# Designed miniproteins, single chains, continued (3): the designs that were tried, part 58

Each design is a single chain, and the fold is of that chain. pLDDT is the mean over its residues in the fold that is shown.

## One batch from the design tools (miniprotein)

Design m10130
Fold by ESMFold2-Fast:
Structure m10130 (fold): chain A 61 residues (1-61)
Amino acid sequence: PSQEELLEAAAAVSRALAPWAEANPDLSPEEVLARARQAGEALGLSPEVIDAVLALIRESA
C-alpha cells in the first residue's frame, strides 16, 4: 500500500479500537494485534493493508 493509504488505515483502526482500549488499559500486545485485525476486517481493508497496519503496531510497541 501507499504511505497515505497505510496512515489512513492505521488511523481508522485506531479510532475503531479507541473505546475498547480505553475500557481495557492492561491489554497485552497480542490482544491489541488480534483486535486490530478484527477492526481492519470490519472496515473492509485488504489483507495486505491489515498486515501492514499490524506491523506498524508491533514496531510501535
Scores: mean pLDDT 76

Design m10131
Fold by ESMFold2-Fast:
Structure m10131 (fold): chain A 57 residues (1-57)
Amino acid sequence: SAMAEREEIRKRILEAIRTHGPHSLTVALAALREAERIGDEEAIRLAREVIAELRAR
C-alpha cells in the first residue's frame, strides 16, 4: 500500500541519519528515489536534506 511504501522510505531516511557510515549516502539516495516514485513530497524534502548533510561531512 502507499502508506506502507511511505513508512519504508521514512525508515530508510532515518537509517541513513542514524548509521553515519559509508552506506548512509547509498541508503539516502535509495530513499529519495522511492519517495520520488510514490510522489511523497515530505519524504523527498527530508531525503534531500539528509543527502546534503551527508555530502557536507
Scores: mean pLDDT 74

Design m10132
Fold by ESMFold2-Fast:
Structure m10132 (fold): chain A 55 residues (1-55)
Amino acid sequence: MSARERARAAARALAAHFSSVTESMVRLIAEAVGLSPEEARRILEEEGVEVVPDP
């Protein structure tokens, strides 16, 4: 299993804890798991997490 596959699995695990996240939270999650913000956002949205603009 590649480092990128592990990072994606970590993002999916984190997604289970959220119903919605802000754009800033997507960036923090991406940094924490080692993905781009775009990839982390895609995974969160695929797992049913709503991404909302920062207030």
Scores: mean pLDDT 80

Design m10133
Fold by ESMFold2-Fast:
Structure m10133 (fold): chain A 60 residues (1-60)
Amino acid sequence: LGLTPDQMLQSARLLVNNAPAAARPELERLYQELVDAIQKGDTEAAEEAFRRMLAAYAAA
C-alpha cells in the first residue's frame, strides 16, 4: 500500500468517523485489529485489516 502505520491509523479513523451508523460496528472492530497488528509489528496483518476497512466502507 505504501502507507506508514501512522497514515493507516489516521485514514482508518476517518473511515470510522464518516461511516453510516449501520457499518460503524464492523469498522470499529477492524480498526481494533489494525491497531493490534501495528502494535505487534505485523505489517501484513495491518495491511489486510486496512484493506478490509476500505472494502467495508465502500460497501456501506
Scores: mean pLDDT 82

Design m10134
Fold by ESMFold2-Fast:
Structure m10134 (fold): chain A 94 residues (1-94)
Amino acid sequence: DELIKLLSDENPEKREFAARLLGKLGKEEAVEPLIKALSDPSPAVREAAAKALGEIGKKAEKAVKPLKDAAENDPSPAVRAAAKEALEKIGSKE
């Protein structure tokens, strides 16, 4: 719960840290908060959120459409690459 709250912190470094740690923990409860973080103003936070959703894997299936949108439309090449890799890890080939 504290890590999920940290995704909404004023400091983008703290939001990035929270996203990465939530991915490592693999908690399904983090999926919706991480989907929201794909729209964060910081590209580092968006990249961390995409990677975290990939690390959660199969349980992050509801992130497939947001990750496809990020892979196509995010202005950051690093975020687009992270979103593509996350889609492969989640196993969605539609």
Scores: mean pLDDT 84

Design m10135
Fold by ESMFold2-Fast:
Structure m10135 (fold): chain A 102 residues (1-102)
Amino acid sequence: MEKDKKALLLAEASAAGRVYWEALFLGDTEKRDEYAERMNKLIEEAKKLGVQEEAELAFYTMMSPEYIIEKYGASPETKKKIENLVKEADEEIARLRKEAEQ
């Protein structure tokens, strides 16, 4: 469903934003630039779905996955994909923090 595509894309933008902001605050310019590039690609997909502004907002505000699911709706399969995106972002942030302490 189109709702699932919108929810997943917004969750990807939010997750990318969380890693981007952590990298920015830790001074990890390589990871910052990597996630900025990921967001640029997500914006192009968001334009096709008519949710460009929402995707940008999700990235900059680190919009909650729960809010995205509530507002846009998601199938059980899409909810699982969103849970995996959150887990991957949390794991990457933990790696960045650990690297910054070395």
Scores: mean pLDDT 85

Design m10136
Fold by ESMFold2-Fast:
Structure m10136 (fold): chain A 117 residues (1-117)
Amino acid sequence: DAAARALDAMAEALERAGVREGAEAARAVAEGLRNGDLEGGVEEARRIGAGEPHVEGLVRAAEYLAQGRPHDALGAAGDGARAAIEAAPDDPEVQARAFAIVEAVGRGVAVLEAGLA
C-alpha cells in the first residue's frame, strides 16, 4: 500500500510536469506491484523509457521504491538526471525534465516514508 501510493504520487507529479513517458513508466510499476507482478510492471516501464537516460533512472527509482529502498531510489533518479544532462548539456528542456524527475522521485520517497511510519 505505502509503496503503491508512493508510485502514484510520483506519477501524478510527473504528469503535472509534462513528463508523460515518466508518468506512464511509474504507473506501469504501480500496476505491476498492485497485481503481484512487479517484475512485469518494471519490464513494461523499461520498455517505455528505453533510450532515455532520465526515464531509465526513473524506472530504477520506481523499482527501488516498490522494494522499500528510498535512498537507492534517490540515487537512481540522480544518476539518470546526470546522464541526461551530460548527453544534452545545451538543452534546457532536457534539464527541466531531469529536474522534474528528481522532484517526483523525492515526492514518492516522502509518501513512502510517511506510509511506513
Scores: mean pLDDT 83

Design m10137
Fold by ESMFold2-Fast:
Structure m10137 (fold): chain A 66 residues (1-66)
Amino acid sequence: KREKILKAALELIKEKGGEGTSTRDIAEAAGVSVRTIYYHFPSKLELGHAVTERVLKEKEEELKKK
């Protein structure tokens, strides 16, 4: 569930930007309730932090291919 939320959030942020993406949009895309999102991420700030960490990990893997 947490992974599904993270993937949906990342996809929507890439398309609409962080400010254009609401918790309701993420819930709908992930197929979960807004309550389920808040269960895993108590605030949108914490959700944003987790998404940023995932993006940084992907970039780090690309950089290692020097």
Scores: mean pLDDT 74

Design m10138
Fold by ESMFold2-Fast:
Structure m10138 (fold): chain A 47 residues (1-47)
Amino acid sequence: SLEERRKRIDELVKRLNEAAEKFAKDGNPEYAEEVRRLLDEIRRLRR
């Protein structure tokens, strides 16, 4: 359902914010890669 999709997107956004914060603090490329992965996943769910 649309409601279930929205909840899933909200969880992904939470993970995205956590990864982005970690990247901002230490510049670790693994966190940057995680941010890109999460953005792609969110984009796919919004299609």
Scores: mean pLDDT 82

Design m10139
Fold by ESMFold2-Fast:
Structure m10139 (fold): chain A 86 residues (1-86)
Amino acid sequence: LERELARLILEATREAARALEAGDREKAKEILRKAGEELASLIEDPELREGALNSFEALIRAIDELSDEEVVELLRREAREAEELL
């Protein structure tokens, strides 16, 4: 399970970062929203599920509140952390 979650996070954060680098904020938000929903569906523990959804919602809000460069750095950091779990 943890490896499946880590792969989903890795894929989503990399794809979202690429979308932001291309200037497509709406695509980045959609990628993260879908990933959050998929990740939540894999987690049976309600507290962990809520935490995962909140984390992805925070990244989506960061796209609206921070510069694209800052959000790309955040997404690349999340991707590196997920890759270390694989």
Scores: mean pLDDT 82

Design m10140
Fold by ESMFold2-Fast:
Structure m10140 (fold): chain A 100 residues (1-100)
Amino acid sequence: SELEKKLKELKERVDELDEEILEVERLFREHGLTDRDVAEEALKRLQELKKEIEKIKEEAKKIINSIPNPTLEDAKFMFYLLSVLSEADFLIRRLEKLLE
C-alpha cells in the first residue's frame, strides 16, 4: 500500500540519520572530542538530526495510527525511532557537559 511505501521511505531516512549519529558517537568514544570547535559543530549537527528524527517520528506515528491492523514491523520501527532519538539525546547531554 501507499502507507507501507511511506513507512519504508521514512525507515530508510532514519537509517541515514542513525549512521550520522553513530559516526559522532564513534568519534566521541575512540578519539574523544577534545577540540572545542569540533565539539560545538557536533552538538549543532546532533540537535539538527534530533529535530529531523522527531519530525519523522510524528509522521510515522500518524501513519501507523491510521492502519487498522499495525504489524510487528511497524512496532519495531517505532522502537527503532525511539532508540535513535534516545542516543541523540545522550550524546547531546554529554557534549553540553564538555562545553560547560
Scores: mean pLDDT 80

Design m10142
Fold by ESMFold2-Fast:
Structure m10142 (fold): chain A 90 residues (1-90)
Amino acid sequence: MEEEKRVEEAIREALELIRRGYHEAANEPVSSAPEVQERVDEILQANLTDEDLAKLAELEARLLEAARNRDAERIVEIGREVAAHLASLA
């Protein structure tokens, strides 16, 4: 149970870091509302290069693999890498 809880908390932390990173890169307020998410996606699609999108896709694939492997430390590490990449775009 404790290991399961740590993995769940790691996934939540990584997703929160990624969400904040996307909102900061788009210069939009942090929100889970669908309208704000659509606006963030539209702004990022207009401003991100193909190289930026490829890097984010690579990091997403790595994050999904870490989640499948239930590796809490790797999940958080990759989440921080995504957030750092997004921060470099802001």
Scores: mean pLDDT 73

Design m10143
Fold by ESMFold2-Fast:
Structure m10143 (fold): chain A 58 residues (1-58)
Amino acid sequence: SAEEQNKAIIEAYMKFLEGLKELGASDEDIEAILEDLEKSLSPEVAEELRKRLEELLK
């Protein structure tokens, strides 16, 4: 389903962004990468990804 596909995409990007943070990327660098990704993603996926990243960066 579209919902399952969106979840898989979100999980893949979250894993990627978490990996970058563990490798020493700053919160600013991760935010810039997310901003660029949001321009290419559907609004629904972009919204959920941003929400999850804000929780990660706490």
Scores: mean pLDDT 80

Design m10144
Fold by ESMFold2-Fast:
Structure m10144 (fold): chain A 116 residues (1-116)
Amino acid sequence: MIEVTQSGGGTVPEGGSVTLTAKFSAEGKNISSVAWLQEGPDGRVRAVASVGSKNSYDPAVAGRFTISIDLSKRTAYLNMTDLRAEDTGTYYALVGGLTEDGVPSFAAGEGTQLTV
């Protein structure tokens, strides 16, 4: 089973920058995708960034957020710049890949709170 541990977040001023980090237990060779989800203060969940065969961004964060993954270090990053009040929320990292038996699996981190 893939385990995901998140860090970063906290309180950041508008226009500020922060990097959210997700460390996963699975070997990099077994990881196929990472996505970052935001649960906003209204309880709505949206995908803000993903990496798989290519990187993808929600239009509201395009140019401000950058997703990256270091498979050798088993770590995914969401680098967030020019932060706005609407970026406030709980951020979840979703990591997709294969088990040792080659079965598709995904795991979510526990979430990281960001207040802007």
Scores: mean pLDDT 81

Design m10145
Fold by ESMFold2-Fast:
Structure m10145 (fold): chain A 114 residues (1-114)
Amino acid sequence: AGDETSFSMDEDDIIALLVEEGLLSRAEATELLNSDDPAKHQELARALAEALARSLRPGETLAVLLVRKDGRRYALVHRGTGLSAAEVEEAARRLAEERGMEILAMDAVTKAPP
């Protein structure tokens, strides 16, 4: 549907977004991306959700999944209007499963209506 959007970000896109939004330095973002610590994966997913939340319109919700495929890490993002956190998380999970990606961490954020 036109009110729902899914996209993926590679490692360079992830680092660029976090640095541009002033959430992490390039070195910090690279450390989190290259870590095998689940707590650091969750920290990265949260930072990505915060960065992406800045572009949300009122009533939009997004989920960010940190995923791995072929030894590379990606962020899968699903966003939509009038959806709960659980609904966008489920949509993003299905996208990861369809693409054969391993889920490492996830976070979701909603922008309140005005």
Scores: mean pLDDT 84

Design m10146
Fold by ESMFold2-Fast:
Structure m10146 (fold): chain A 56 residues (1-56)
Amino acid sequence: SLEDVVRGIQMAIFFSEKPIRDLDDLIEMIQKLFPHLNLKPSKEEVKKALEELQAR
């Protein structure tokens, strides 16, 4: 769900030991930190989730 992607982004930013340079880095970091969640967000889903975070 969109909310799962939003949480994944928040946690990736919080727990990332490496700089997140672009959407591909962000997606890779989410998958690396939370492989058990099996999150495979598209770039468009990540953009929408970032917009949701910015609106909150």
Scores: mean pLDDT 69

Design m10147
Fold by ESMFold2-Fast:
Formats: structure tokens, C-alpha cells, sequence
Structure m10147 (fold): chain A 64 residues (1-64)
């Protein structure tokens, strides 16, 4: 079927979360948190994307 633009946004958000977690594993916690907050603002109108970003942000904050 046709690619759903909102589904693409969710997929991009999952990739963004993976990048942030990798940065946190390298000790780049402040950079990961700042970038995730920017992603949250960008995807604020997509509830699934917001949930992924919020859960990832909480995980990054827990790791530091």
C-alpha cells in the first residue's frame, strides 16, 4: 500500500531514539537529552512519536 507519512515520522523517531541511546552509552548525556527535546518539539503532533521520545528521554536521564 502507499507509505503513510505519519508512519514514516514514527520510523524516523525510532531511529532518532537509537542515535540518542548510542550517544548516552558514549557518555554524551547532555547532547542526547538536548537532541531528544528538539525531536519532541518537531514531532509533538504525533502521539506515538511523542511517546517514543518521552520514554527514550527518561531512559537517557536514568542512565546518567
Amino acid sequence: GPIDEEEVKVALTEMSAAIALNAARRGEYDEAIEWLKKQLEKYKDNPEAVKIIEETLAEVERLK
Scores: mean pLDDT 82

Design m10148
Fold by ESMFold2-Fast:
Structure m10148 (fold): chain A 87 residues (1-87)
Amino acid sequence: SLEEIVQETIARLEALKAKHPEAAERVDALIALLQSALDAKLSPEEVIAALRRAKAHIEADASLPAEVKAELVAIIDETIAEIKKLA
């Protein structure tokens, strides 16, 4: 389900935050975005749109190390791909 995919993504982001505490503020913002999307009962398409906007902000964030950006982008891209499998 969408809820299961989003909860798994939140768990992956919590693990990333533990590995890269310097990125905690950005990771917490993405977790908050995902939790808000679940609370608002957004559709799969709306969640994908929100994740695409978050990806653009992460890619533009000069304060994030390149390795952390790559891991966040990969998590977002993998999450979008899993949501797209929902028929």
Scores: mean pLDDT 86

Design m10149
Fold by ESMFold2-Fast:
Structure m10149 (fold): chain A 68 residues (1-68)
Amino acid sequence: MEELKKRFKELMDEAEKLVKEGKMSAEEFMQIVELAEQFEKAYEEGDLETAEKYIEEIEKLIRKVKEK
């Protein structure tokens, strides 16, 4: 679904900006990459419910980093 892909791209853009600004650690970035891979797999397989859960996990990690 286009909405999930748009949300995913926005979150990945935010993660890249945080890495570039030095606000995100390598460990935090690796966690996001792993969740992103799981999201892509679920989305490609049409498992939108699982894909949404991975989006929520990525969002939670990004918000935690931004609160620093």
Scores: mean pLDDT 81

Design m10150
Fold by ESMFold2-Fast:
Structure m10150 (fold): chain A 63 residues (1-63)
Amino acid sequence: MEEEARKALEEAEEALKRGDREKALEYLDIAQRHATLLVIQGREEEARELGRRARELAKKLGL
Protein backbone atom coordinates (compact mmCIF):
# COMPACT_ATOMS: atom_id res chain seq x y z
CA MET A 1 0.00 0.00 0.00
CA GLU A 2 2.53 2.65 1.08
CA GLU A 3 5.19 1.39 -1.35
CA GLU A 4 2.64 1.25 -4.18
CA ALA A 5 1.33 4.74 -3.36
CA ARG A 6 4.84 6.20 -3.24
CA LYS A 7 5.84 4.46 -6.48
CA ALA A 8 2.68 5.66 -8.26
CA LEU A 9 3.21 9.22 -7.03
CA GLU A 10 6.80 9.20 -8.30
CA GLU A 11 5.58 7.93 -11.70
CA ALA A 12 2.92 10.66 -11.78
CA GLU A 13 5.51 13.36 -11.03
CA GLU A 14 7.82 12.03 -13.75
CA ALA A 15 4.96 11.86 -16.26
CA LEU A 16 4.08 15.49 -15.47
CA LYS A 17 7.73 16.52 -16.00
CA ARG A 18 7.58 14.87 -19.43
CA GLY A 19 4.31 16.68 -20.25
CA ASP A 20 2.37 13.40 -20.28
CA ARG A 21 -0.82 14.64 -18.64
CA GLU A 22 -2.77 11.42 -19.27
CA LYS A 23 -0.15 9.23 -17.55
CA ALA A 24 0.22 11.74 -14.72
CA LEU A 25 -3.55 11.58 -14.08
CA GLU A 26 -3.54 7.76 -14.20
CA TYR A 27 -0.70 7.46 -11.67
CA LEU A 28 -2.19 10.21 -9.48
CA ASP A 29 -5.45 8.22 -9.31
CA ILE A 30 -3.54 5.08 -8.33
CA ALA A 31 -1.60 6.96 -5.64
CA GLN A 32 -4.78 8.54 -4.20
CA ARG A 33 -6.53 5.15 -4.04
CA HIS A 34 -3.60 3.64 -2.12
CA ALA A 35 -3.44 6.67 0.19
CA THR A 36 -7.15 6.23 0.98
CA LEU A 37 -6.49 2.59 1.91
CA LEU A 38 -3.72 3.73 4.28
CA VAL A 39 -6.23 6.01 6.05
CA ILE A 40 -8.68 3.11 6.42
CA GLN A 41 -5.85 0.99 7.88
CA GLY A 42 -5.07 3.68 10.49
CA ARG A 43 -1.70 4.61 9.00
CA GLU A 44 -2.49 8.31 9.29
CA GLU A 45 1.04 9.78 9.12
CA GLU A 46 1.96 7.97 5.89
CA ALA A 47 -1.46 8.69 4.40
CA ARG A 48 -1.24 12.40 5.28
CA GLU A 49 2.22 12.79 3.70
CA LEU A 50 1.21 10.98 0.50
CA GLY A 51 -2.12 12.82 0.38
CA ARG A 52 -0.36 16.16 0.63
CA ARG A 53 1.99 15.29 -2.24
CA ALA A 54 -0.96 14.05 -4.31
CA ARG A 55 -2.85 17.32 -3.70
CA GLU A 56 0.19 19.36 -4.79
CA LEU A 57 0.41 17.32 -7.99
CA ALA A 58 -3.36 17.66 -8.57
CA LYS A 59 -3.03 21.44 -8.23
CA LYS A 60 -0.29 21.44 -10.89
CA LEU A 61 -2.67 19.46 -13.13
CA GLY A 62 -5.44 22.02 -12.57
CA LEU A 63 -7.68 19.84 -10.37
Scores: mean pLDDT 78

Design m10151
Fold by ESMFold2-Fast:
Structure m10151 (fold): chain A 59 residues (1-59)
Amino acid sequence: KVKELIEKLFDKDPEVRYEAAVELGKLGHPEAIEPLEKALTDPDPRVRAAAQSALANIR
């Protein structure tokens, strides 16, 4: 569930991190806020963009 997606936010594969950020945004759980804030500094720009969108959905 949410814990598994948070773990995937820090996977070695940027595709996995991107999908996890998108899914966490759809779920809207507050537990994802801090992990998503860390994902804003991800080296992959797609992951950063997904984290920004996810945080906007959660607030």
Scores: mean pLDDT 83

Design m10152
Fold by ESMFold2-Fast:
Structure m10152 (fold): chain A 67 residues (1-67)
Amino acid sequence: MTPDQLLKKAQQIADLLRSLGREEEAEKYLKQVKEAVEKGNLEEAQKIVEEGEEDASRLLEEEQRRQ
């Protein structure tokens, strides 16, 4: 995955977290991905994105059950 693709996917995950009311967590997450990309650690950035996607998905399911 290219740096641009990683950042785009990270933004999508961050947007999902914001929609769930977790804006601070979304900002922190996005910053971590950006820092990894800036340092050239694309493998690390991809891992963070994958973990964030799983976490966001679980939070979304939990919020859906709350409603």
Scores: mean pLDDT 78

Design m10153
Fold by ESMFold2-Fast:
Structure m10153 (fold): chain A 73 residues (1-73)
Amino acid sequence: SAELRAALAALPEDVRERLEDAAVRGIITGDVEATRREAEAILSGVPGVDAAALAELMARAVREALETGSTVL
């Protein structure tokens, strides 16, 4: 998603890498809700970010990747 890519590009590299790891785990396990919870926990430490909204974008990207076999990050 262009929206998710833009949001991730605005984050510090370390935060982005942790979110990407959470997404990869969600794809491997098929647990979209685990990715959302993990992303929200990571983002709760980042000032000025809507953690819930961005975590939902991450969860949606993992769901799309599982359904299509394609990456959307």
Scores: mean pLDDT 79

Design m10154
Fold by ESMFold2-Fast:
Structure m10154 (fold): chain A 93 residues (1-93)
Amino acid sequence: DAAKKAKQAELTAQILKKFEAGDYEGAIALFEEALKQGLKPTAEMYLAAAEALFKLGKYEEALEVLERFANDPSVAGTDRHIELEKKIKEKLE
């Protein structure tokens, strides 16, 4: 669906811009809005949201985001996912 792909790309760009600006709460809010709209998140989208949660000290919530998408081959992250998961688990122990 071209419309869903366009909205997905738009929200991915907006989430990344907020994250790069240090607006971690805004990045997370846009990610949650995408999920509420039934949009399948991109790897960049969920990784930015999980890292934003990590930056805010919300380690358990960051792990939940990563675990939710870990087993989906269409959105599963790569080395970035593995490194972020390791950092979060180090904070939780």
Scores: mean pLDDT 79

Design m10155
Fold by ESMFold2-Fast:
Structure m10155 (fold): chain A 99 residues (1-99)
Amino acid sequence: DEVLRRALEEARDAMREAIKRAREKGNEDLALELEIQLGLMGIAIGVGEIIGDLRFAVEQAIKLLEKAIELAREAGDEETAEILERALEVLREALERVG
């Protein structure tokens, strides 16, 4: 389903942007933690595709974005947290739209 796939790609793009911004600010620790969350998101998407359940992938991506937002805020990077919050809303809206 196109809606869930697009939302997952937007979430991955937001994570990549967050990682880039963390590195540009010299916050390598945050960037590495966000890379781990992005890697786990990729695994969740792969599992969801194999089992034919992209809703599972979206639910896991939501949890990973929530953790990424927490990590960004703990690092004092509210701008990065806002980017991730927007991606989180896109995932939540996609899940509601599909039912």
Scores: mean pLDDT 87

Design m10156
Fold by ESMFold2-Fast:
Structure m10156 (fold): chain A 68 residues (1-68)
Amino acid sequence: SDLEKARAMSRDELLEALRQILLEAGVPQEEVDWIVSILRKHDASPEAILATLRGLLVLHGKPLRPLP
């Protein structure tokens, strides 16, 4: 599952995966950079990072994508 993958990744690896997926989906770079900054600042859990990824894809009308 994506959650198991997220828990197996380091925070930096998971944040980079989130960044790449959102950029490939066409989410604006400034928004992606801001979100990554907020998640780093608040020591976001794997669950929170994954929920943020899914929420942003939905908000931007993009299909949900699995983690690599």
Scores: mean pLDDT 82

Design m10158
Fold by ESMFold2-Fast:
Structure m10158 (fold): chain A 56 residues (1-56)
Amino acid sequence: GAEAEALAREAGRAGLAGDSARATELGKQAAKLWGWPADDDSATRAATRGVIAVQS
């Protein structure tokens, strides 16, 4: 949904700014909304998706 996409984009922006802790927390929130596992790999995947969305 739109909330998960917004959180993923925010995670991507945080990652690009060098704020890894914030990127991970926002990525975890996006992953939960997408129904992905509550793990660091899913958080990283969400943040990466956000980076792609921000750079598009």
Scores: mean pLDDT 79

Design m10159
Fold by ESMFold2-Fast:
Structure m10159 (fold): chain A 58 residues (1-58)
Amino acid sequence: SEEAEILKAILEDALKEIKTEEGLRNALKSLKEYLKKEKNPDVKKVIEEFIKKLEEKL
């Protein structure tokens, strides 16, 4: 979906700018809250993939 593609691009760019462990933890917390409120399954999948990537880096 177009929304999922746009979100993926935004998250890839945003995560490249995070240089601290605290920044990664804050991003993880924000994504988990976003996931709870999101209803689009394609967008949920993108959020879940990024949550997993961030958890693997911590």
Scores: mean pLDDT 82

Design m10160
Fold by ESMFold2-Fast:
Structure m10160 (fold): chain A 84 residues (1-84)
Amino acid sequence: EERLLDAGDSLDMRAGDIWELLGSDGAQIQVHSSGRVYLEDDNGSSLILDGAIIPIDGRMLLRVLSGSARVRVIAGRVLARRLS
């Protein structure tokens, strides 16, 4: 599954999901979660806190380990692709 998200668009994710995100220049997302969500990029892996605003610098992966998450694009555009 593949989706192009514009500013204001949202994507719901569930436990077990792995999503690849490709951001345009200046793209930013806000992540809301009820469980554990990890961001994986060229800088490593980090736990995302509920309500975190994250700049999308090129390619990154979001892994939902437990609960659910919602990604909202707050700036730019993001191409989202489900890997699992």
Scores: mean pLDDT 82

Design m10161
Fold by ESMFold2-Fast:
Order: structure tokens, then C-alpha cells, then sequence
Structure m10161 (fold): chain A 64 residues (1-64)
């Protein structure tokens, strides 16, 4: 599993969610928004890199 790629995806998803919610780039995400980041990042990692979705989810969760 490529940790760097998964974390990069999570970072980009977090930026997207902050933009969608109208949050500042340095604002903290709520627990609900963090859950959205975890789910979207795991799905994107599975789609783009063929990563195990559950493993990707655990990695993003551990980095949160």
C-alpha cells in the first residue's frame, strides 16, 4: 500500500470539502466532514490505484 499516494488523495479531498462547505483552508473539519474525507479518499484510492478500500480507509483514518 502506497501511504504517500493515499495521504495525498486525502489532502486533496479535504481541500475539496472545505471549498464545498465554504471553510477557510486552515479551518479544522468537523467529525462529520472528516468522515466524508475518509470515505471519499478510500473510494478514490480504490478507483485510481486498485487499493483495498478497507485498508485505504484505515490509513486515512490513522492520519486524521
Amino acid sequence: TDLGKILEIAGEIAKEIKKEKGLAPDEFLSDEELQEVIERAAERAEEEYGEDKEKARQIVMGAS
Scores: mean pLDDT 73

Design m10162
Fold by ESMFold2-Fast:
Structure m10162 (fold): chain A 65 residues (1-65)
Amino acid sequence: AGQKVRLTYTGPVPLPLTDTVVLRPGEEVEAIVLGEDANGYVTLRLLETGEEVRLPRSLVELEPL
């Protein structure tokens, strides 16, 4: 099982993660951390949709819940 987190998107422009989820600057979502790779990407499961997404760790702040 992964860690439940609050993800805050810190990028300068809206980021479409899926057809149903677009992260705007400063927007927060709840997710489960599935992993982080050596290239600075984090893989997360979105709690609202159950979908797995992968995005640059540098564009997000992750706070444990």
Scores: mean pLDDT 82

Design m10163
Fold by ESMFold2-Fast:
Structure m10163 (fold): chain A 56 residues (1-56)
Amino acid sequence: SKKEEEEKKQKKLAELVDSGELDKMFEELQEIAEKEGLKREEVEKRFKEKLEEKIK
């Protein structure tokens, strides 16, 4: 079900936060954004896509 899938993703997200991996992903993306001059919307899109790959 959609609710169970959302709960599973939330649990994986919490694990990424606790491991510091989420912070590393965000910092790497910020460095790329600064180098490439990415707009905020593009940064958010790439972060969400990378996060989805990690929590699936």
Scores: mean pLDDT 76

Design m10164
Fold by ESMFold2-Fast:
Structure m10164 (fold): chain A 81 residues (1-81)
Amino acid sequence: MPITEARAVAVATFAKGDTAAAQAAAEAASKVPGVLSVEIVEHSDHIDVVAGFASEEAARAAAETLSKVPGVQSVRVSAAR
């Protein structure tokens, strides 16, 4: 499904071995009001949890929640059109 409805995206990065932490982050993001999509993307050296939101404020709130997940290495918010 295209992320054309998303106004902002929050990305949380985890170490490759932290699948449980990535799953917990995806569940936490899915409970944030204004969430439109949540995806776990596995890379060769890390795992990203990518969540799309209807507003920048919702993405920022999700970023605060994601930053509290044990094992998180970084969290980034980007506005999407």
Scores: mean pLDDT 78

Design m10165
Fold by ESMFold2-Fast:
Structure m10165 (fold): chain A 77 residues (1-77)
Amino acid sequence: MIDWDEVEAALYLMQAAVYERIADKYLKEGKFDEAAESYNEAARLYQKAADIETDPVNRELLKKKAEELQKKAESVK
């Protein structure tokens, strides 16, 4: 049986990590607007992963990660 929620969560987490790395690269290059957009996209994807996470501890960690990235996006713009 395919656990579609697990697959979907894994895809969101992989995409979130990619956007976080892209954002860090833009930040190092002084591309603050692009960094902010990429941090916001990473935060959105971590929040989506949290929404489908069945473990309440992992869900809370993902929500906290999304909030941290959203604050970081606001701070660099």
Scores: mean pLDDT 82

Design m10166
Fold by ESMFold2-Fast:
Structure m10166 (fold): chain A 68 residues (1-68)
Amino acid sequence: MEQQLEDDILVALALIILGVAKSLSTFDEEELKRDIERVREILSRVTNPQAKADIEEALKELEELLKK
C-alpha cells in the first residue's frame, strides 16, 4: 500500500523535525518557521486519521516553541 507507506514516512519526518527543534536550546526563528511550513506541507499530504493527528500534535508543539 503506497499511501500507507507514504503516511508512515511523513509521520516519521514530522517527528524528526520536532525532535531536532526541541533539542536546540537556542534556535533560528527563520529555521523554525521553515520547519513549521514543512510540517504543514506534510500534514496536507497525509490521508490516515491517526497519522494526521500525530503530525498535527507535532505542528502544535513547533508553534509553541516559536512563541516561547
Scores: mean pLDDT 75

